Designed miniproteins, single chains, continued (5). Designs and how they scored, part 10

Each design is a single chain, and the fold is of that chain. pLDDT is the mean over its residues in the fold that is shown.

## One batch from the design tools (miniprotein)

Design m16332
Fold by ESMFold2-Fast:
Structure m16332 (fold): chain A 75 residues (1-75)
Amino acid sequence: SSARTKELLAQGKEAWKKKDLVSAARYYMKALLLDPTDEEARKNAEKIAEELEKYNDLGSAQTLRDMVKRSEEAL
């Protein structure tokens, strides 16, 4: 993965640490768009989608799950 992908993952983790799930999801989405083969981005996107489902944000969770599936297809 590129340096930019690593930066996006770090930003996503920091946002999640601050409990900003929406910002965390956006950073992980950007990381997956930049590098769909990044396993760390895929795993974190899956975890944040699960957290979004707990808050009934089903649309955002479904978008993340679809991006994870596209990432798997790129492998």
Scores: mean pLDDT 78

Design m16333
Fold by ESMFold2-Fast:
Structure m16333 (fold): chain A 69 residues (1-69)
Amino acid sequence: MLTAAQQQAALDALRKDPGSGNIAAALDDMLRHGASREFAAEVVALGEEHARSGTARELIARLKEKYGL
């Protein structure tokens, strides 16, 4: 599971540059290593509002399926 610091860093990165490789990496980490459902819901909401890349959108769709969002 991602630590609170890792989760906060991922949210900060998403807010600053939603299309960056850092966002894709953070989303992939959530799919592989797990995160809280609350954090996953927040990332999905921000990603649907702000994500610009196809990779980020695909990872968000997979997160929604995995976490039942």
Scores: mean pLDDT 70

Design m16334
Fold by ESMFold2-Fast:
Structure m16334 (fold): chain A 75 residues (1-75)
Amino acid sequence: MEARRLIEEARRLIRKGREAEEKGELEKARELYERALELAVEAARLAREAGDLEAEIEAAVLAIEAAVGLVVLDK
């Protein structure tokens, strides 16, 4: 399932983004969070189209996590 594949990838990118942020690699963290947000938004759209409410919620949560990471980096 395409949505689940994107959810797994977004989750990995968020994890890597947090690791980069902890190391002070802010440019790398931003790139990872931006990519995670793109994948999470696409996953939520695909899950909604498929009627997979659980996947849609998971993707939406990941999109919020990535967006929060980006907002924190901008301050």
Scores: mean pLDDT 85

Design m16335
Fold by ESMFold2-Fast:
Structure m16335 (fold): chain A 61 residues (1-61)
Amino acid sequence: KVLELLRRASSIESASPEEVARIVGLAILAIGHELDGDEEGAKEAIEELQRLVDELEARQR
């Protein structure tokens, strides 16, 4: 879920300003698609957001 991913992202200390902007942008896109009833678009945005958060968390190890 978008909110859960954003909370996880807020704990990432090594994210660049560009990576933070991308996280926020993907979250906005996911919410926008949900509001429009575009389940496919929301799903794609959530998957990309999940991938980015997982990647950044892995880099901190």
Scores: mean pLDDT 79

Design m16336
Fold by ESMFold2-Fast:
Structure m16336 (fold): chain A 82 residues (1-82)
Amino acid sequence: MARERGLELLREGNRLFREGRYEEAIRLYEEALRLYRDDDALSAQALFALGEAYRKLGKYEKAQEYYDKAVELLNKVFEENE
């Protein structure tokens, strides 16, 4: 299932992130985000992971863009529960 595969990709990406393999972690996070396309809450998790990885690479502006996108999706989830 797409959710299970996405969670596996996030877990392996987090492992690569801990090993300092940020570019490889980004690739797995991007794949997880693609699998979560129709799930705003899970997409927000992948976007936060991308932000952290770009921050570790010193790409602070790009990291902030991903954090902002994650917050936008979380706000959308709350609006849909009104």
Scores: mean pLDDT 80

Design m16337
Fold by ESMFold2-Fast:
Structure m16337 (fold): chain A 96 residues (1-96)
Amino acid sequence: LSEELENEIDIALVDMALATAEQAARSRGEFEVAELLREYRDKVIEALRNKDYDTAIKIMEEARKKVRELASPEFAADIERILDLVIKHIEERKKK
């Protein structure tokens, strides 16, 4: 695959993971968490499009911290697991 196509696939996977997390938050009535995930999804996708993996990781780590502050403890654990998987995926892509 071309590097451009690989980058678009990586972006699509991250976008889908965060969209799924946002939908889960809305379904639970945790609307502040849903809006936070939506905001950070937009920011991380922009960073990934620019191939700025360090900024993308920093954005996800900040989102993880804010989810811990705003979400119910049970839901925070589930979302943190999703964000950890996203961070690992971005770190793998940075290593190429």
Scores: mean pLDDT 84

Design m16338
Fold by ESMFold2-Fast:
Structure m16338 (fold): chain A 55 residues (1-55)
Amino acid sequence: MEEELAEYIARNSPSVGEIARKAAELVPASGATPAESEAAAAETVRVANKALELS
């Protein structure tokens, strides 16, 4: 899952605004709690930072 998210961002290279808009739409529609989304976002950021340091 983490690798899939990192690859999606790297492959599509979407703008930060596009990602934020999509995330905002999905969170209310799925009924997920903000806490769940926050944890997932933190993990994604850490994975992305690791990839950037390795490259």
Scores: mean pLDDT 57

Design m16339
Fold by ESMFold2-Fast:
Structure m16339 (fold): chain A 97 residues (1-97)
Amino acid sequence: SMRRKAAVLITAAGILLAAAEFSASLGDREAARADLEAAVELAEEAARLAAEAGDKESLEAALRVAERIARLAEELGLEDVAARAREVAERIRETLA
Protein backbone atom coordinates (compact mmCIF):
# COMPACT_ATOMS: atom_id res chain seq x y z
CA SER A 1 0.00 0.00 0.00
CA MET A 2 1.30 3.47 -0.90
CA ARG A 3 -0.20 4.84 2.34
CA ARG A 4 1.73 2.29 4.41
CA LYS A 5 4.96 3.01 2.48
CA ALA A 6 4.48 6.77 3.01
CA ALA A 7 3.92 6.24 6.77
CA VAL A 8 7.08 4.10 7.08
CA LEU A 9 9.16 6.72 5.22
CA ILE A 10 7.75 9.56 7.38
CA THR A 11 8.65 7.56 10.52
CA ALA A 12 12.18 6.93 9.19
CA ALA A 13 12.61 10.64 8.31
CA GLY A 14 11.52 11.54 11.87
CA ILE A 15 14.07 9.12 13.35
CA LEU A 16 16.85 10.65 11.20
CA LEU A 17 15.76 14.15 12.24
CA ALA A 18 15.98 13.10 15.92
CA ALA A 19 19.45 11.60 15.25
CA ALA A 20 20.53 14.87 13.57
CA GLU A 21 19.25 16.89 16.57
CA PHE A 22 21.29 14.65 18.89
CA SER A 23 24.44 14.86 16.72
CA ALA A 24 24.06 18.67 16.53
CA SER A 25 23.75 18.83 20.36
CA LEU A 26 27.17 17.08 20.54
CA GLY A 27 28.71 19.51 18.02
CA ASP A 28 28.84 16.84 15.28
CA ARG A 29 27.67 19.02 12.39
CA GLU A 30 28.89 16.51 9.74
CA ALA A 31 26.78 13.65 11.21
CA ALA A 32 23.82 16.05 11.50
CA ARG A 33 24.22 17.01 7.82
CA ALA A 34 24.23 13.38 6.66
CA ASP A 35 21.11 12.53 8.68
CA LEU A 36 19.27 15.68 7.50
CA GLU A 37 20.14 14.97 3.84
CA ALA A 38 18.76 11.43 4.22
CA ALA A 39 15.69 12.71 6.11
CA VAL A 40 14.78 15.23 3.38
CA GLU A 41 15.01 12.50 0.69
CA LEU A 42 12.68 10.24 2.72
CA ALA A 43 10.21 13.10 3.38
CA GLU A 44 10.16 13.95 -0.36
CA GLU A 45 9.48 10.31 -1.36
CA ALA A 46 6.83 9.97 1.38
CA ALA A 47 5.08 13.11 0.08
CA ARG A 48 5.12 11.72 -3.49
CA LEU A 49 3.56 8.42 -2.37
CA ALA A 50 1.01 10.19 -0.12
CA ALA A 51 -0.01 12.49 -3.00
CA GLU A 52 -0.48 9.48 -5.34
CA ALA A 53 -2.63 7.80 -2.64
CA GLY A 54 -4.68 10.97 -1.93
CA ASP A 55 -3.55 10.67 1.71
CA LYS A 56 -3.78 14.22 3.08
CA GLU A 57 -2.89 13.09 6.63
CA SER A 58 0.45 11.65 5.45
CA LEU A 59 1.07 14.75 3.30
CA GLU A 60 0.55 16.94 6.39
CA ALA A 61 2.92 14.70 8.40
CA ALA A 62 5.56 14.90 5.63
CA LEU A 63 5.14 18.70 5.58
CA ARG A 64 5.75 18.91 9.34
CA VAL A 65 8.92 16.79 9.05
CA ALA A 66 10.23 18.85 6.08
CA GLU A 67 9.62 22.11 8.00
CA ARG A 68 11.48 20.74 11.05
CA ILE A 69 14.40 19.61 8.84
CA ALA A 70 14.58 23.11 7.28
CA ARG A 71 14.60 24.77 10.73
CA LEU A 72 17.41 22.60 12.11
CA ALA A 73 19.44 22.94 8.88
CA GLU A 74 19.10 26.76 9.08
CA GLU A 75 20.21 26.74 12.74
CA LEU A 76 23.29 24.68 11.75
CA GLY A 77 24.14 26.94 8.76
CA LEU A 78 23.45 24.11 6.27
CA GLU A 79 21.92 26.47 3.70
CA ASP A 80 21.82 23.89 0.87
CA VAL A 81 19.94 21.33 3.02
CA ALA A 82 17.63 24.07 4.36
CA ALA A 83 16.81 25.26 0.82
CA ARG A 84 16.03 21.69 -0.33
CA ALA A 85 13.81 21.04 2.70
CA ARG A 86 11.96 24.36 2.12
CA GLU A 87 11.43 23.39 -1.55
CA VAL A 88 9.95 20.02 -0.48
CA ALA A 89 7.69 21.77 2.07
CA GLU A 90 6.48 24.27 -0.57
CA ARG A 91 5.61 21.47 -3.04
CA ILE A 92 3.61 19.71 -0.30
CA ARG A 93 1.75 22.96 0.55
CA GLU A 94 0.85 23.37 -3.15
CA THR A 95 -0.45 19.76 -3.23
CA LEU A 96 -2.57 20.41 -0.09
CA ALA A 97 -4.06 23.66 -1.48
Scores: mean pLDDT 90

Design m16340
Fold by ESMFold2-Fast:
Structure m16340 (fold): chain A 79 residues (1-79)
Amino acid sequence: MSEDELEAEQLIALGRMFFNLGLKYAKQGKLEEALESLEKAAELFRRAAELGSGEIKREAEEELREVEKKKEEVEKKLA
C-alpha cells in the first residue's frame, strides 16, 4: 500500500464517521448539525477518491454518492 492509498483509506474511515454522525443528527431532528456533518463527510470522500485508485477510488465514489443523497434529503426537510 502506497502513502496515497493509506491516506485515502484513512479519509474514507473519517468520512464514514462523519456520515454516521450526520445520520444520527438527522434522526434526532438536528438538521443543521446533520448537514454540517454530511458536508464534512462529502469533502473527505472527494479527497479519498482523488488520492485513491482502483477499488479504493470506487469505494470513495460510492460513499460520496450515498452522502450526497442523504444531504439532499436533509436539505429538503430543512427547507
Scores: mean pLDDT 86

Design m16341
Fold by ESMFold2-Fast:
Structure m16341 (fold): chain A 64 residues (1-64)
Amino acid sequence: MSDEEILEKALELAAELVREDPSLSFDEIVERIAEKLGVSKEKVKELLEKNGEKVDRIGVRALT
């Protein structure tokens, strides 16, 4: 799975997680995404942090 594919799936999963529980922290979202995708938490966190504008659009408030 490429970084682009991981990011796309991570953003989709983050949107679902925030919709189910908007009180989830960024770290909790990263952990659940990493578990579902079978990738490292570090990789998911790096990709989401590099794309903070897209993460903010989902309603994840951890980067402000």
Scores: mean pLDDT 73

Design m16342
Fold by ESMFold2-Fast:
Structure m16342 (fold): chain A 80 residues (1-80)
Amino acid sequence: NLEEEVEKYKERIKENPNDWLAYVNLALYLYKLKKYDEAKEYFKKAMELAPSVDLIENLLAGLPEDDPLIPFLKELKKEL
């Protein structure tokens, strides 16, 4: 249940507001729910908190070729 995963990661962020990986996972589940604007905001927050690595490039390298997150991540990369 994608909505249950969204609520779990919102709770994790509430308890650990600097957990950048929780923001990534929340954004990914919101994107799967087609809540694109909300997903984008949480992903931007993840990038602000991420350590000194290229988060978008690392995620793109790990995703299957046809994953619907790929065009979302490529658009975010253009805005950075």
Scores: mean pLDDT 76

Design m16343
Fold by ESMFold2-Fast:
Structure m16343 (fold): chain A 55 residues (1-55)
Amino acid sequence: DDALRAEASRLPVAVLEELRDGLARQLEEDGSLSPEARAFLRRLLAILDEVLAAR
């Protein structure tokens, strides 16, 4: 988590917003995702939202 948060903090805001929106869309629209994949994507979204809120 800390490594992912640190890496995300180095990305431009525009890139973070595109990634966040893409992951949110994937989670909403892809009904075929495994529970493990959904948990991972939700974790990534939470980290991206946290990093964006800190900007």
Scores: mean pLDDT 78

Design m16344
Fold by ESMFold2-Fast:
Structure m16344 (fold): chain A 65 residues (1-65)
Amino acid sequence: DIEGEILTALGLIYYALGKKAMERGDYESALKDFEKALELLRQGGASPELIADVEKAIEEARKKI
């Protein structure tokens, strides 16, 4: 499934961007990146474990805002 593979790859890119935003203290950008990652990973059929990791990252970013 090429569509699912592309969506998962894009989701992982946004997840990485969110982590970089967290490192620089840009929690608003991190939250947006993590929320986009979650949307893409769910559409791409990512594992429950990866979905849970991104959801946890979203909650951590929200606590910093």
Scores: mean pLDDT 87

Design m16345
Fold by ESMFold2-Fast:
Structure m16345 (fold): chain A 97 residues (1-97)
Amino acid sequence: GERGRRAAEAAEEASLAAGEASRASGDNIEGGVGGGLAGIGSGVARVTGEPGAEAAARGAETAARGAREAGKLGGEEGREAARKAEEAARRAREAAG
């Protein structure tokens, strides 16, 4: 349903932002791993709908944590990407309920 789609979209945003934070920090692996998990959660939510919304929210939250760690090393660009990932994770959680 709508909740699964919104959670998937937000998790995809968190995944992309975590990738940006990782690049800004010089390929910090924590951002990449978090982004991958958010991408998997997004995929599940898109296929299963509401049952996948929780997986998407958890993936997005993991991506935000990875982005935060990468952001510490990425200067202004890394911090901006980390903030985007955290905002996306918040939206994914709200969509999941």
Scores: mean pLDDT 71

Design m16346
Fold by ESMFold2-Fast:
Structure m16346 (fold): chain A 66 residues (1-66)
Amino acid sequence: MSLEERIRKIPASLEKLKEQVDPTLFKGLLRKEIEELKRLQVTEPSVREVAEELIEWLEKELASIP
C-alpha cells in the first residue's frame, strides 16, 4: 500500500478509535497525528497535498470535540 493510500485511510481508523477511547485521550491522539503529518509534509513532496488535506480535517475534528 502506498504512503498516500495509508494517509487517506487514517480518517476511517480514527473514526473507529473515537468509539473506543475517552475524548481526552482522543484529542491527544489527534494532536500527535497533526504534528507527525506536519513533519511528513515537509520531508515527503509526494504526499504534501494529501497530508495538508488530512491536517485540516484533523484540526476541524479536534475543534469539534467538547
Scores: mean pLDDT 78

Design m16347
Fold by ESMFold2-Fast:
Structure m16347 (fold): chain A 59 residues (1-59)
Amino acid sequence: LEEAERAFREGDYETAIRLARELAERGDKRALEILVRALSRQGRSAEAMEVLREAAARQ
């Protein structure tokens, strides 16, 4: 989680997405927030919405 947060703060959104995606799939709510924000910062808003819908369906 800390690595994903650090990557996000440093503007390395690809690394933040990769690290946060795995943790978010395991139910980490903080990782889900980082994943969504990183996707949005890259202009990938449709993917961010899809990630949120899938997370809701898994819970």
Scores: mean pLDDT 77

Design m16348
Fold by ESMFold2-Fast:
Structure m16348 (fold): chain A 70 residues (1-70)
Amino acid sequence: SVEEILEELKKMYPELKDLFEKYIEVARKFGVDPEELARKALEIAKETDDPIEFVKKVNEYLDELIEKAK
């Protein structure tokens, strides 16, 4: 469930909770599967504890998914 993954992400990076909601909204607008994006974000979050590096990697992946959804 996207909601369950988002709750885990919000626990790991509570300062980014509003950004997570925006990521899901952007994914839905561009035809990207929000659960696929959320699962990848959770993988990235487990590999880094730096919120800046996390955001950079999630943005790069979201851009790739948007291009593939065209």
Scores: mean pLDDT 83

Design m16349
Fold by ESMFold2-Fast:
Structure m16349 (fold): chain A 77 residues (1-77)
Amino acid sequence: MEEAEEYRKKGERYEREGNYDKAALYYAQAGSLLALAGDLKEAAEEYRKAAEAAAKGGNEDVAAGLRANADYYASLA
C-alpha cells in the first residue's frame, strides 16, 4: 500500500532527526493501514518500530500500548 510506505518513510525520517514522538505516530499510522489491508506481519513490524520510537522518546506508556498492538498482529499472522 503506497500510503503505508509514505508513512513508514516519514517515520524513518523523523527518527533520524531525533523527533521520536512524530516517528512513533507515523510508524503507528503505517501499522494501522497495513492491519486494515490484512498485511498483519507488516502491521506488527510497523507497530514494533512505533513502540521502539516511543520508548526512545521516553514515553513508556505509549510504547507499551504499541508493543501490545505489535504482539497482537504478530499472533494473527
Scores: mean pLDDT 86

Design m16350
Fold by ESMFold2-Fast:
Order: structure tokens, then C-alpha cells, then sequence
Structure m16350 (fold): chain A 69 residues (1-69)
């Protein structure tokens, strides 16, 4: 379960690993289920949180806007 693994990485402060995991999961989910799927939206939110924790606020904002569209 990639979402549980990502959440665990976030809780452990492993933000770089979380970004890599969520980006990989996001590409697969967009291709297979589309951007509007709940799993894709939740993955985008996880990615935004990880990016924000790394100080990449502009990237996090864009990803968050995509998740909430």
C-alpha cells in the first residue's frame, strides 16, 4: 500500500523519500486511473505535504492546486 508507506515516511521525517515515492505513485495513478480518481488526489496531497516540509513551497502550491481542482 503506497499511500500507507508514504504516510509512514512523512511521520518519520523522511521527506525526500516520501517525494520520490509519491511522484512514482502519481505517474502510475494518472496513467491508469486519471487525475480525478480519489487515489490520485490523495497522492497529490501527500506529495504537496512532503514538498512543503522540504521548503519547496511553490512546487507544493502547484501540486495542492492540482489535487483540489
Amino acid sequence: DLLKEGALLLMQGKYEEAVELFRKALEELKAKKGIEHPDTKLTLLGLAVALEELGKDEEAKKVREEALA
Scores: mean pLDDT 82

Design m16351
Fold by ESMFold2-Fast:
Structure m16351 (fold): chain A 88 residues (1-88)
Amino acid sequence: MEEFEKVLEEVKKLAEEAKKLLEESESEEALKEAIKLYEEALKKLEDFKKKMLEVTRAGTPEQLEEIEKLKKEVEENKKKAEEKLKKL
């Protein structure tokens, strides 16, 4: 539970930093950095999900649902950053 909350907090921090880069600068360099931060957030979520399913052999359904929801939000924001980069 405590480890779960910490991972979610770290992922949210990465997503917020990426969002700030998108809002403060529309440069190609800033967009690439934002995409990298979203990729790091996704990797943390995937690694934690694997740990829950393969090592602990079960997360609670509620925890898995929260991870999937956060993953969807990060993937959607990453897609927006990639679309913005393509238009530059």
Scores: mean pLDDT 76

Design m16352
Fold by ESMFold2-Fast:
Structure m16352 (fold): chain A 93 residues (1-93)
Amino acid sequence: SEADEYFGKGLKAMINGDYETAAENFEKAADIYLEQGDKERASLAYLAAGEAYFKTGDYEKAIEWYRKAIELDPDNEVARQLLEEAEKKLKEK
C-alpha cells in the first residue's frame, strides 16, 4: 500500500541517518493508515516519527509524537517507555 511505501522510505531514511526525512515519511504513512482506519499501524508510524525526532535531539517533538501513538494504542508499553526516556532527556537538556 501507499502507507507501507512511505513507512519503508522512513525506515530506509533512519538507517541512513536522515532523521528529518524519516520523520516526514513516517508522518505521511500514519496519515494514510488513519484514513484507512488502521489505528494500530498509524500508532506504530507515530512511534517511529517520535524516534526520528528523538535521534535529532528534538525531545519536545518526540514527546508530542509518542503521545499521539499512545492515544491510538493506550496499551503500547514500548510507547510509554519511549515517552519517559524523552521526558528524562528534556530534563537533562
Scores: mean pLDDT 87

Design m16353
Fold by ESMFold2-Fast:
Structure m16353 (fold): chain A 58 residues (1-58)
Amino acid sequence: GAAREAAIRHEVAEAQRRLGLSPEEAEALKRLMLEGVPLHEAARRLGLDEVAEQLRAA
């Protein structure tokens, strides 16, 4: 639904701001999260292991 999509967009925008993700990385994360994948797992699937570890440590 629209509320879940807005929440995902907000979460990805926050990660992009904090971690300096490229627009392409942010779009790929958003797509995986819309499929039900959590942000840290989506980052790992995309090979953004440093990003995934930062999200787990925070």
Scores: mean pLDDT 76

Design m16354
Fold by ESMFold2-Fast:
Parts: C-alpha cells; sequence; structure tokens
Structure m16354 (fold): chain A 111 residues (1-111)
C-alpha cells in the first residue's frame, strides 16, 4: 500500500529530527579526531537511538520505517558534505535530502 500524505508528513518531521541528531553526533565525533568509520558509526548509532525512541513513544512502525529510510539517505549526504564543508552546510544538505525524499514518496516514487 502506498503511504498516505499524512504518513509522509509525519515521517518527514521525524526524519528531520533524526537527521539533525545524526549530523550532530557525526560532527562531534569528527571534532574529537575520530576516523571516517567512527564518524559514520556515530551517525548511524544516533539514528538507531532516535528510531527506538520513536517506537517507544508509540509512533506507528510504518511511519518510523519511512522516517528511517528518509533520514538514512540524509545521513549519507551529510557524511559526504562533512568531509569538505561546515556542520551547518552538512545539516542543510541533509534536510534538503529529507525534503526531496518526502516529495518523491508523495509522488508515488521509490526512495
Amino acid sequence: MLPTDEQVAEAERLAREMAERAVRAAAEALERGASRDEVREAAYRELARAAAEAVEAGVPMEVVSLAVALAGRAVETALEALEEQSREEALEAALETVRRGAEALRAGEAL
């Protein structure tokens, strides 16, 4: 079944929160001199934590699954941006990736 516009809107909101947390964790790890693999691990660990918190808070699994897919793509964009750009620019790129992914879902496209 295709997700409803309401499910996509809720997933986009949750994905933005997940992306912001993951980018912060990645940037903090990078500032501590962590390796590329450790920076990536920090981002995905925070993404997983945010997803678990959403499930515990009673967010429907379908919405959490969409949010994780949107935020995961945003994390990949942010990790690439953090290699050459500021934390603020990496966060902006991540949030734009979430927005575009949500638009694709509303259009019935795959992520």
Scores: mean pLDDT 85

Design m16355
Fold by ESMFold2-Fast:
Structure m16355 (fold): chain A 86 residues (1-86)
Amino acid sequence: SAVELAILEVAGELDPEARKPVSTAAVRERLLARGFDPSDIDAVLARYAEDGQITVEGLRALTEELVARGVALSKRASQFAARLYE
C-alpha cells in the first residue's frame, strides 16, 4: 500500500545509510505530516516494528513483501532499499 512504500522513504530520510534502526515515533510523525491515516500507519508498524523501532531486518522484510506483491518502488524507496543490502 501507499503507507508501506512511504515507510521506506521516511526510513531513508531518518537514516540515509540504512545501517541503524529507525524510531517508530519519528516514522509515525513524518507519515502523519504527509496526511496518512493513523490507523493505517499503526497497522503496518505493528507488523515490522519491535520495541519502538524498525530494525534493518524489519525494513528488509517490508521491502521483500512489497517486491513480492509487485509494488513499484518510488525512486527514493528503491535507492534506500538498495542500501539495506549493502
Scores: mean pLDDT 84

Design m16356
Fold by ESMFold2-Fast:
Structure m16356 (fold): chain A 70 residues (1-70)
Amino acid sequence: SSELEKLKKELLRLIGEILRIIGEIYDLELKLKENPDDEKLKEELKKLEEKLKELQKKMAEVDKKIDELK
């Protein structure tokens, strides 16, 4: 397989992880709408948002590598 194919598979893996985290964030936001003063839910949401940012950064790095091979 080409290096480009390997990078595209890694990109799809990262997309899958990002979608799972987005789903978890959505569920926590729904819980926070019912309990807006819940500090534990706010902290859990913050941790997921930070994890999402790290995954998006990794995705951008993979996208850059794909572009360098074009």
Scores: mean pLDDT 87

Design m16357
Fold by ESMFold2-Fast:
Structure m16357 (fold): chain A 62 residues (1-62)
Amino acid sequence: SEEVQRLLEEAKKLLEKSKELEAKSKELGGDNPTTEEGKKLLRQSAIYYTSAGILRVAAEIE
């Protein structure tokens, strides 16, 4: 359906943002960020990743 396509497109955009933020965190401190800035970027990445997952689940229910 058109709604399923829209949800999947938004999920893809959120996943891309999550990956960008994770990459920025790795640039600041590698795999285990010890800085507050690195931790903030990982928290933001997790929020986008979780939001993308919610939209994908919503698409499956449609």
Scores: mean pLDDT 80

Design m16358
Fold by ESMFold2-Fast:
Structure m16358 (fold): chain A 78 residues (1-78)
Amino acid sequence: MKYRLTVTAKPGQEGEAARAVVDAARATPGVSDLQVRVEGETLTVEVEAEDEAAAQALVEAIRASPAVESVEMEEIPE
């Protein structure tokens, strides 16, 4: 399943937030095809996850970063 994450970085922490997203994706089994687009303090992340549990684990890992203010997740229907 394909998911879009909208990650809001803390001001001045966009690079740290992007690093946290990449690290979280590598640490989360069942997620692949990570694409990250940085637009100011907002990161648009697209990933493919095996199931919703894998996607939720990724969201929790990203939220654990001190550089991240918020994370919203949306499933992209094909």
Scores: mean pLDDT 83

Design m16359
Fold by ESMFold2-Fast:
Structure m16359 (fold): chain A 78 residues (1-78)
Amino acid sequence: MEEERKKWFEEMKKRIDELRNQLKAAGKSDDEINAEVFAETAVEISLRAGEITPDQVEEEKERLKEAYLAALKRIEAS
């Protein structure tokens, strides 16, 4: 139902905004913050969609974060 989907997205957005604020307060760079937010968002969506299981969350999150940072490094080198 659309209402349940809206509530889930609103709750996810709130958690992601809190994560961004926490990382910023911890002195993380914008690139590191964006990598963490990207990985967390992608993993939460995949988990909700049933594309990954809870035991795969940590591994997938680290993989996505590393992929994001590696992509930025390649763009800067171009």
Scores: mean pLDDT 81

Design m16360
Fold by ESMFold2-Fast:
Structure m16360 (fold): chain A 62 residues (1-62)
Amino acid sequence: DPRLKAAAEVLRERMLGLGEAYKSHYPDAVVELREEGPTRFVLTITSEEFSRVERADARDLL
């Protein structure tokens, strides 16, 4: 689905931007983006002060 592919590309870029924002405030933070499927992404952010996991699906953008 071309719409779903476009939505997944937009979502991936947004999640990478979120990870970079955290990294800029917490330089020790390890940011990892995983693809759990063609439309599903998991962003894991781990630092000495916190840990956060964000899950998102491009289907929710349609």
Scores: mean pLDDT 80

Design m16361
Fold by ESMFold2-Fast:
Structure m16361 (fold): chain A 58 residues (1-58)
Amino acid sequence: LDPAELLKKLRDAIKNKSSLSEIEELARKLAEAYSEHTGLPFEDVLKGILEEAKKALK
């Protein structure tokens, strides 16, 4: 999936309050795609996505 499709899925999972494990899996896939397209380190992108997702779930 491209980053836009993964972002939509992650957003929908957060809105639907899906399990944290599902959100983390989608965040990892999005971070991998973003890292691939932007050249940013995967671990930095993943941390940013997970922090935003955790804030949205609280």
Scores: mean pLDDT 76

Design m16362
Fold by ESMFold2-Fast:
Structure m16362 (fold): chain A 82 residues (1-82)
Amino acid sequence: GLKEEAERAAEEALRGAEEYLELKDAQTVEGINRAIGAALRGIGSALTAVLLSKEAPLSEKAKRQVVEAARLLGAEELAEEV
């Protein structure tokens, strides 16, 4: 249901953010593209988790995952929504 989808989105948000953090200093075109892809996945998943949380509240674990993802991606405003 929506709760399970929101929880998965929160997990994916953190995963994307962590992948971005590992790739952000890439100097090759391929590395830069991977970093951008990771950041976009992280942001998109965080936004999905926030939107779904309006109907199905996130667990404390999932809220922490969204907050950490937002912090790592520089989008702290998303953390205020959960």
Scores: mean pLDDT 84

Design m16363
Fold by ESMFold2-Fast:
Structure m16363 (fold): chain A 110 residues (1-110)
Amino acid sequence: SPLDVFREALDYFLSDPSLTPAEQFLNLASLAFEAIEYYVEQGKLDEAEEIANFFIETVKKMLEQLSPEEKEEVLRALERLFAHYLAQTTNPKVKELLEKVYEEVKKLFE
């Protein structure tokens, strides 16, 4: 299932000691955003929302393990990635879901 693929990707990225927290996060976020767009374009909104919710919960768990400096680097990387995807999204449903994810993720850094 899409969720099982994301769980496996999470375990892989978090277990790779050569990746910085920001790199682990960007790889997971890119995979999640591409999957969200794919499922929205297929009319599978429930699957897209499941992936979005899993991503938000994964962000929350990752933040518990990070130093304040690492959290700042991750936040800056995420803000740039969200800005890029939101600027390029032509599908209004993808935009709505990504904006919701962005707002929920931002709250986790407050």
Scores: mean pLDDT 80

Design m16364
Fold by ESMFold2-Fast:
Structure m16364 (fold): chain A 69 residues (1-69)
Amino acid sequence: MGEVLGRALLEAMPLLEEATRAARQGDVERARELAQRAARLVEERAPGVRVEAEVDPERGEATLLLSDA
């Protein structure tokens, strides 16, 4: 991954951690909002990368899936 993508992921990590916490608490709406904000941040900071946000409330996880646009 490029240096720009690495920095974008680091900036998105606090949002993704908060999304994971919300998912574990059963707040799926909050988890989706935070995961989407993290995905948008990465896309804005790293042009040419496509990001999909996923929330799994049963596992209490929020993740970002990265692919080339």
Scores: mean pLDDT 80

Design m16365
Fold by ESMFold2-Fast:
Structure m16365 (fold): chain A 60 residues (1-60)
Amino acid sequence: VEVDEALRAGIRRFQAAFGLPVTGVPDRETLLLAQQASGLPVDGVLDEGARAAILGVRVP
């Protein structure tokens, strides 16, 4: 998986939007919150769905 810049930028933006510390790291708090906000299984695993949620590619 090669989404270094996009993923980092998306994580920082997501963290800022939700009031989390802006670190750019897809850590547990960021993953769990992104999964909950997007209706994904809340397991803290960075999968395609979690990545898409963080990047905001499609969040209907």
Scores: mean pLDDT 69

Design m16366
Fold by ESMFold2-Fast:
Structure m16366 (fold): chain A 114 residues (1-114)
Amino acid sequence: DVDEVLKALEEGARRAGDPLLRAIAHLQQGDYDSAVAEAPPELRPVTEEAKRLGEEYKERLEKETSPEEQEELLRRLNGGLAMALIDAAAEGPEAGLRSLERVREAMERLLKEL
């Protein structure tokens, strides 16, 4: 479960002092500006793209979904953004950008079904 992994990373980030883990935790929390500030320089472009997608889809979800659905959909969005940064760290920035494109496609499908 992605959410359980991200919660563990969030707790670890508070203790580890690792900027990457803190950036991942901030994306999971929807704190996009803090995620960009903490991201390692080589992953900054992926984190900035994650911020752009996060801000775009957060605004669209706030306009197009009920408050009851919004919390779960925001959690899904932010989890996907955080996983993209994990992919970028593991496999390089291009892998993270491909993961962000999959997040965008998933959000577009969700919004079309609403």
Scores: mean pLDDT 81

Design m16368
Fold by ESMFold2-Fast:
Structure m16368 (fold): chain A 77 residues (1-77)
Amino acid sequence: MEEVERLVEEAREKLAQALEYIKQGDLEKAAELYEEAARLYERAAEIARELGDEELAELLRRLAEEAKRLAEELKEK
């Protein structure tokens, strides 16, 4: 599970950076960071599924989808 933990931690860092850019008004950079977080959660979900942790995989997939949705929302203008 070390790889899953690492990917989740990296995704959380990207989300924190995205929130900081939103506060600064840089929505384009924030959207890029949400997309990066979504990719990290997707990879973590795949690994969790391979390890047999379907509950964790489902949670991580939902987090990836939410991050993608937020990125799209920021890019809609």
Scores: mean pLDDT 85

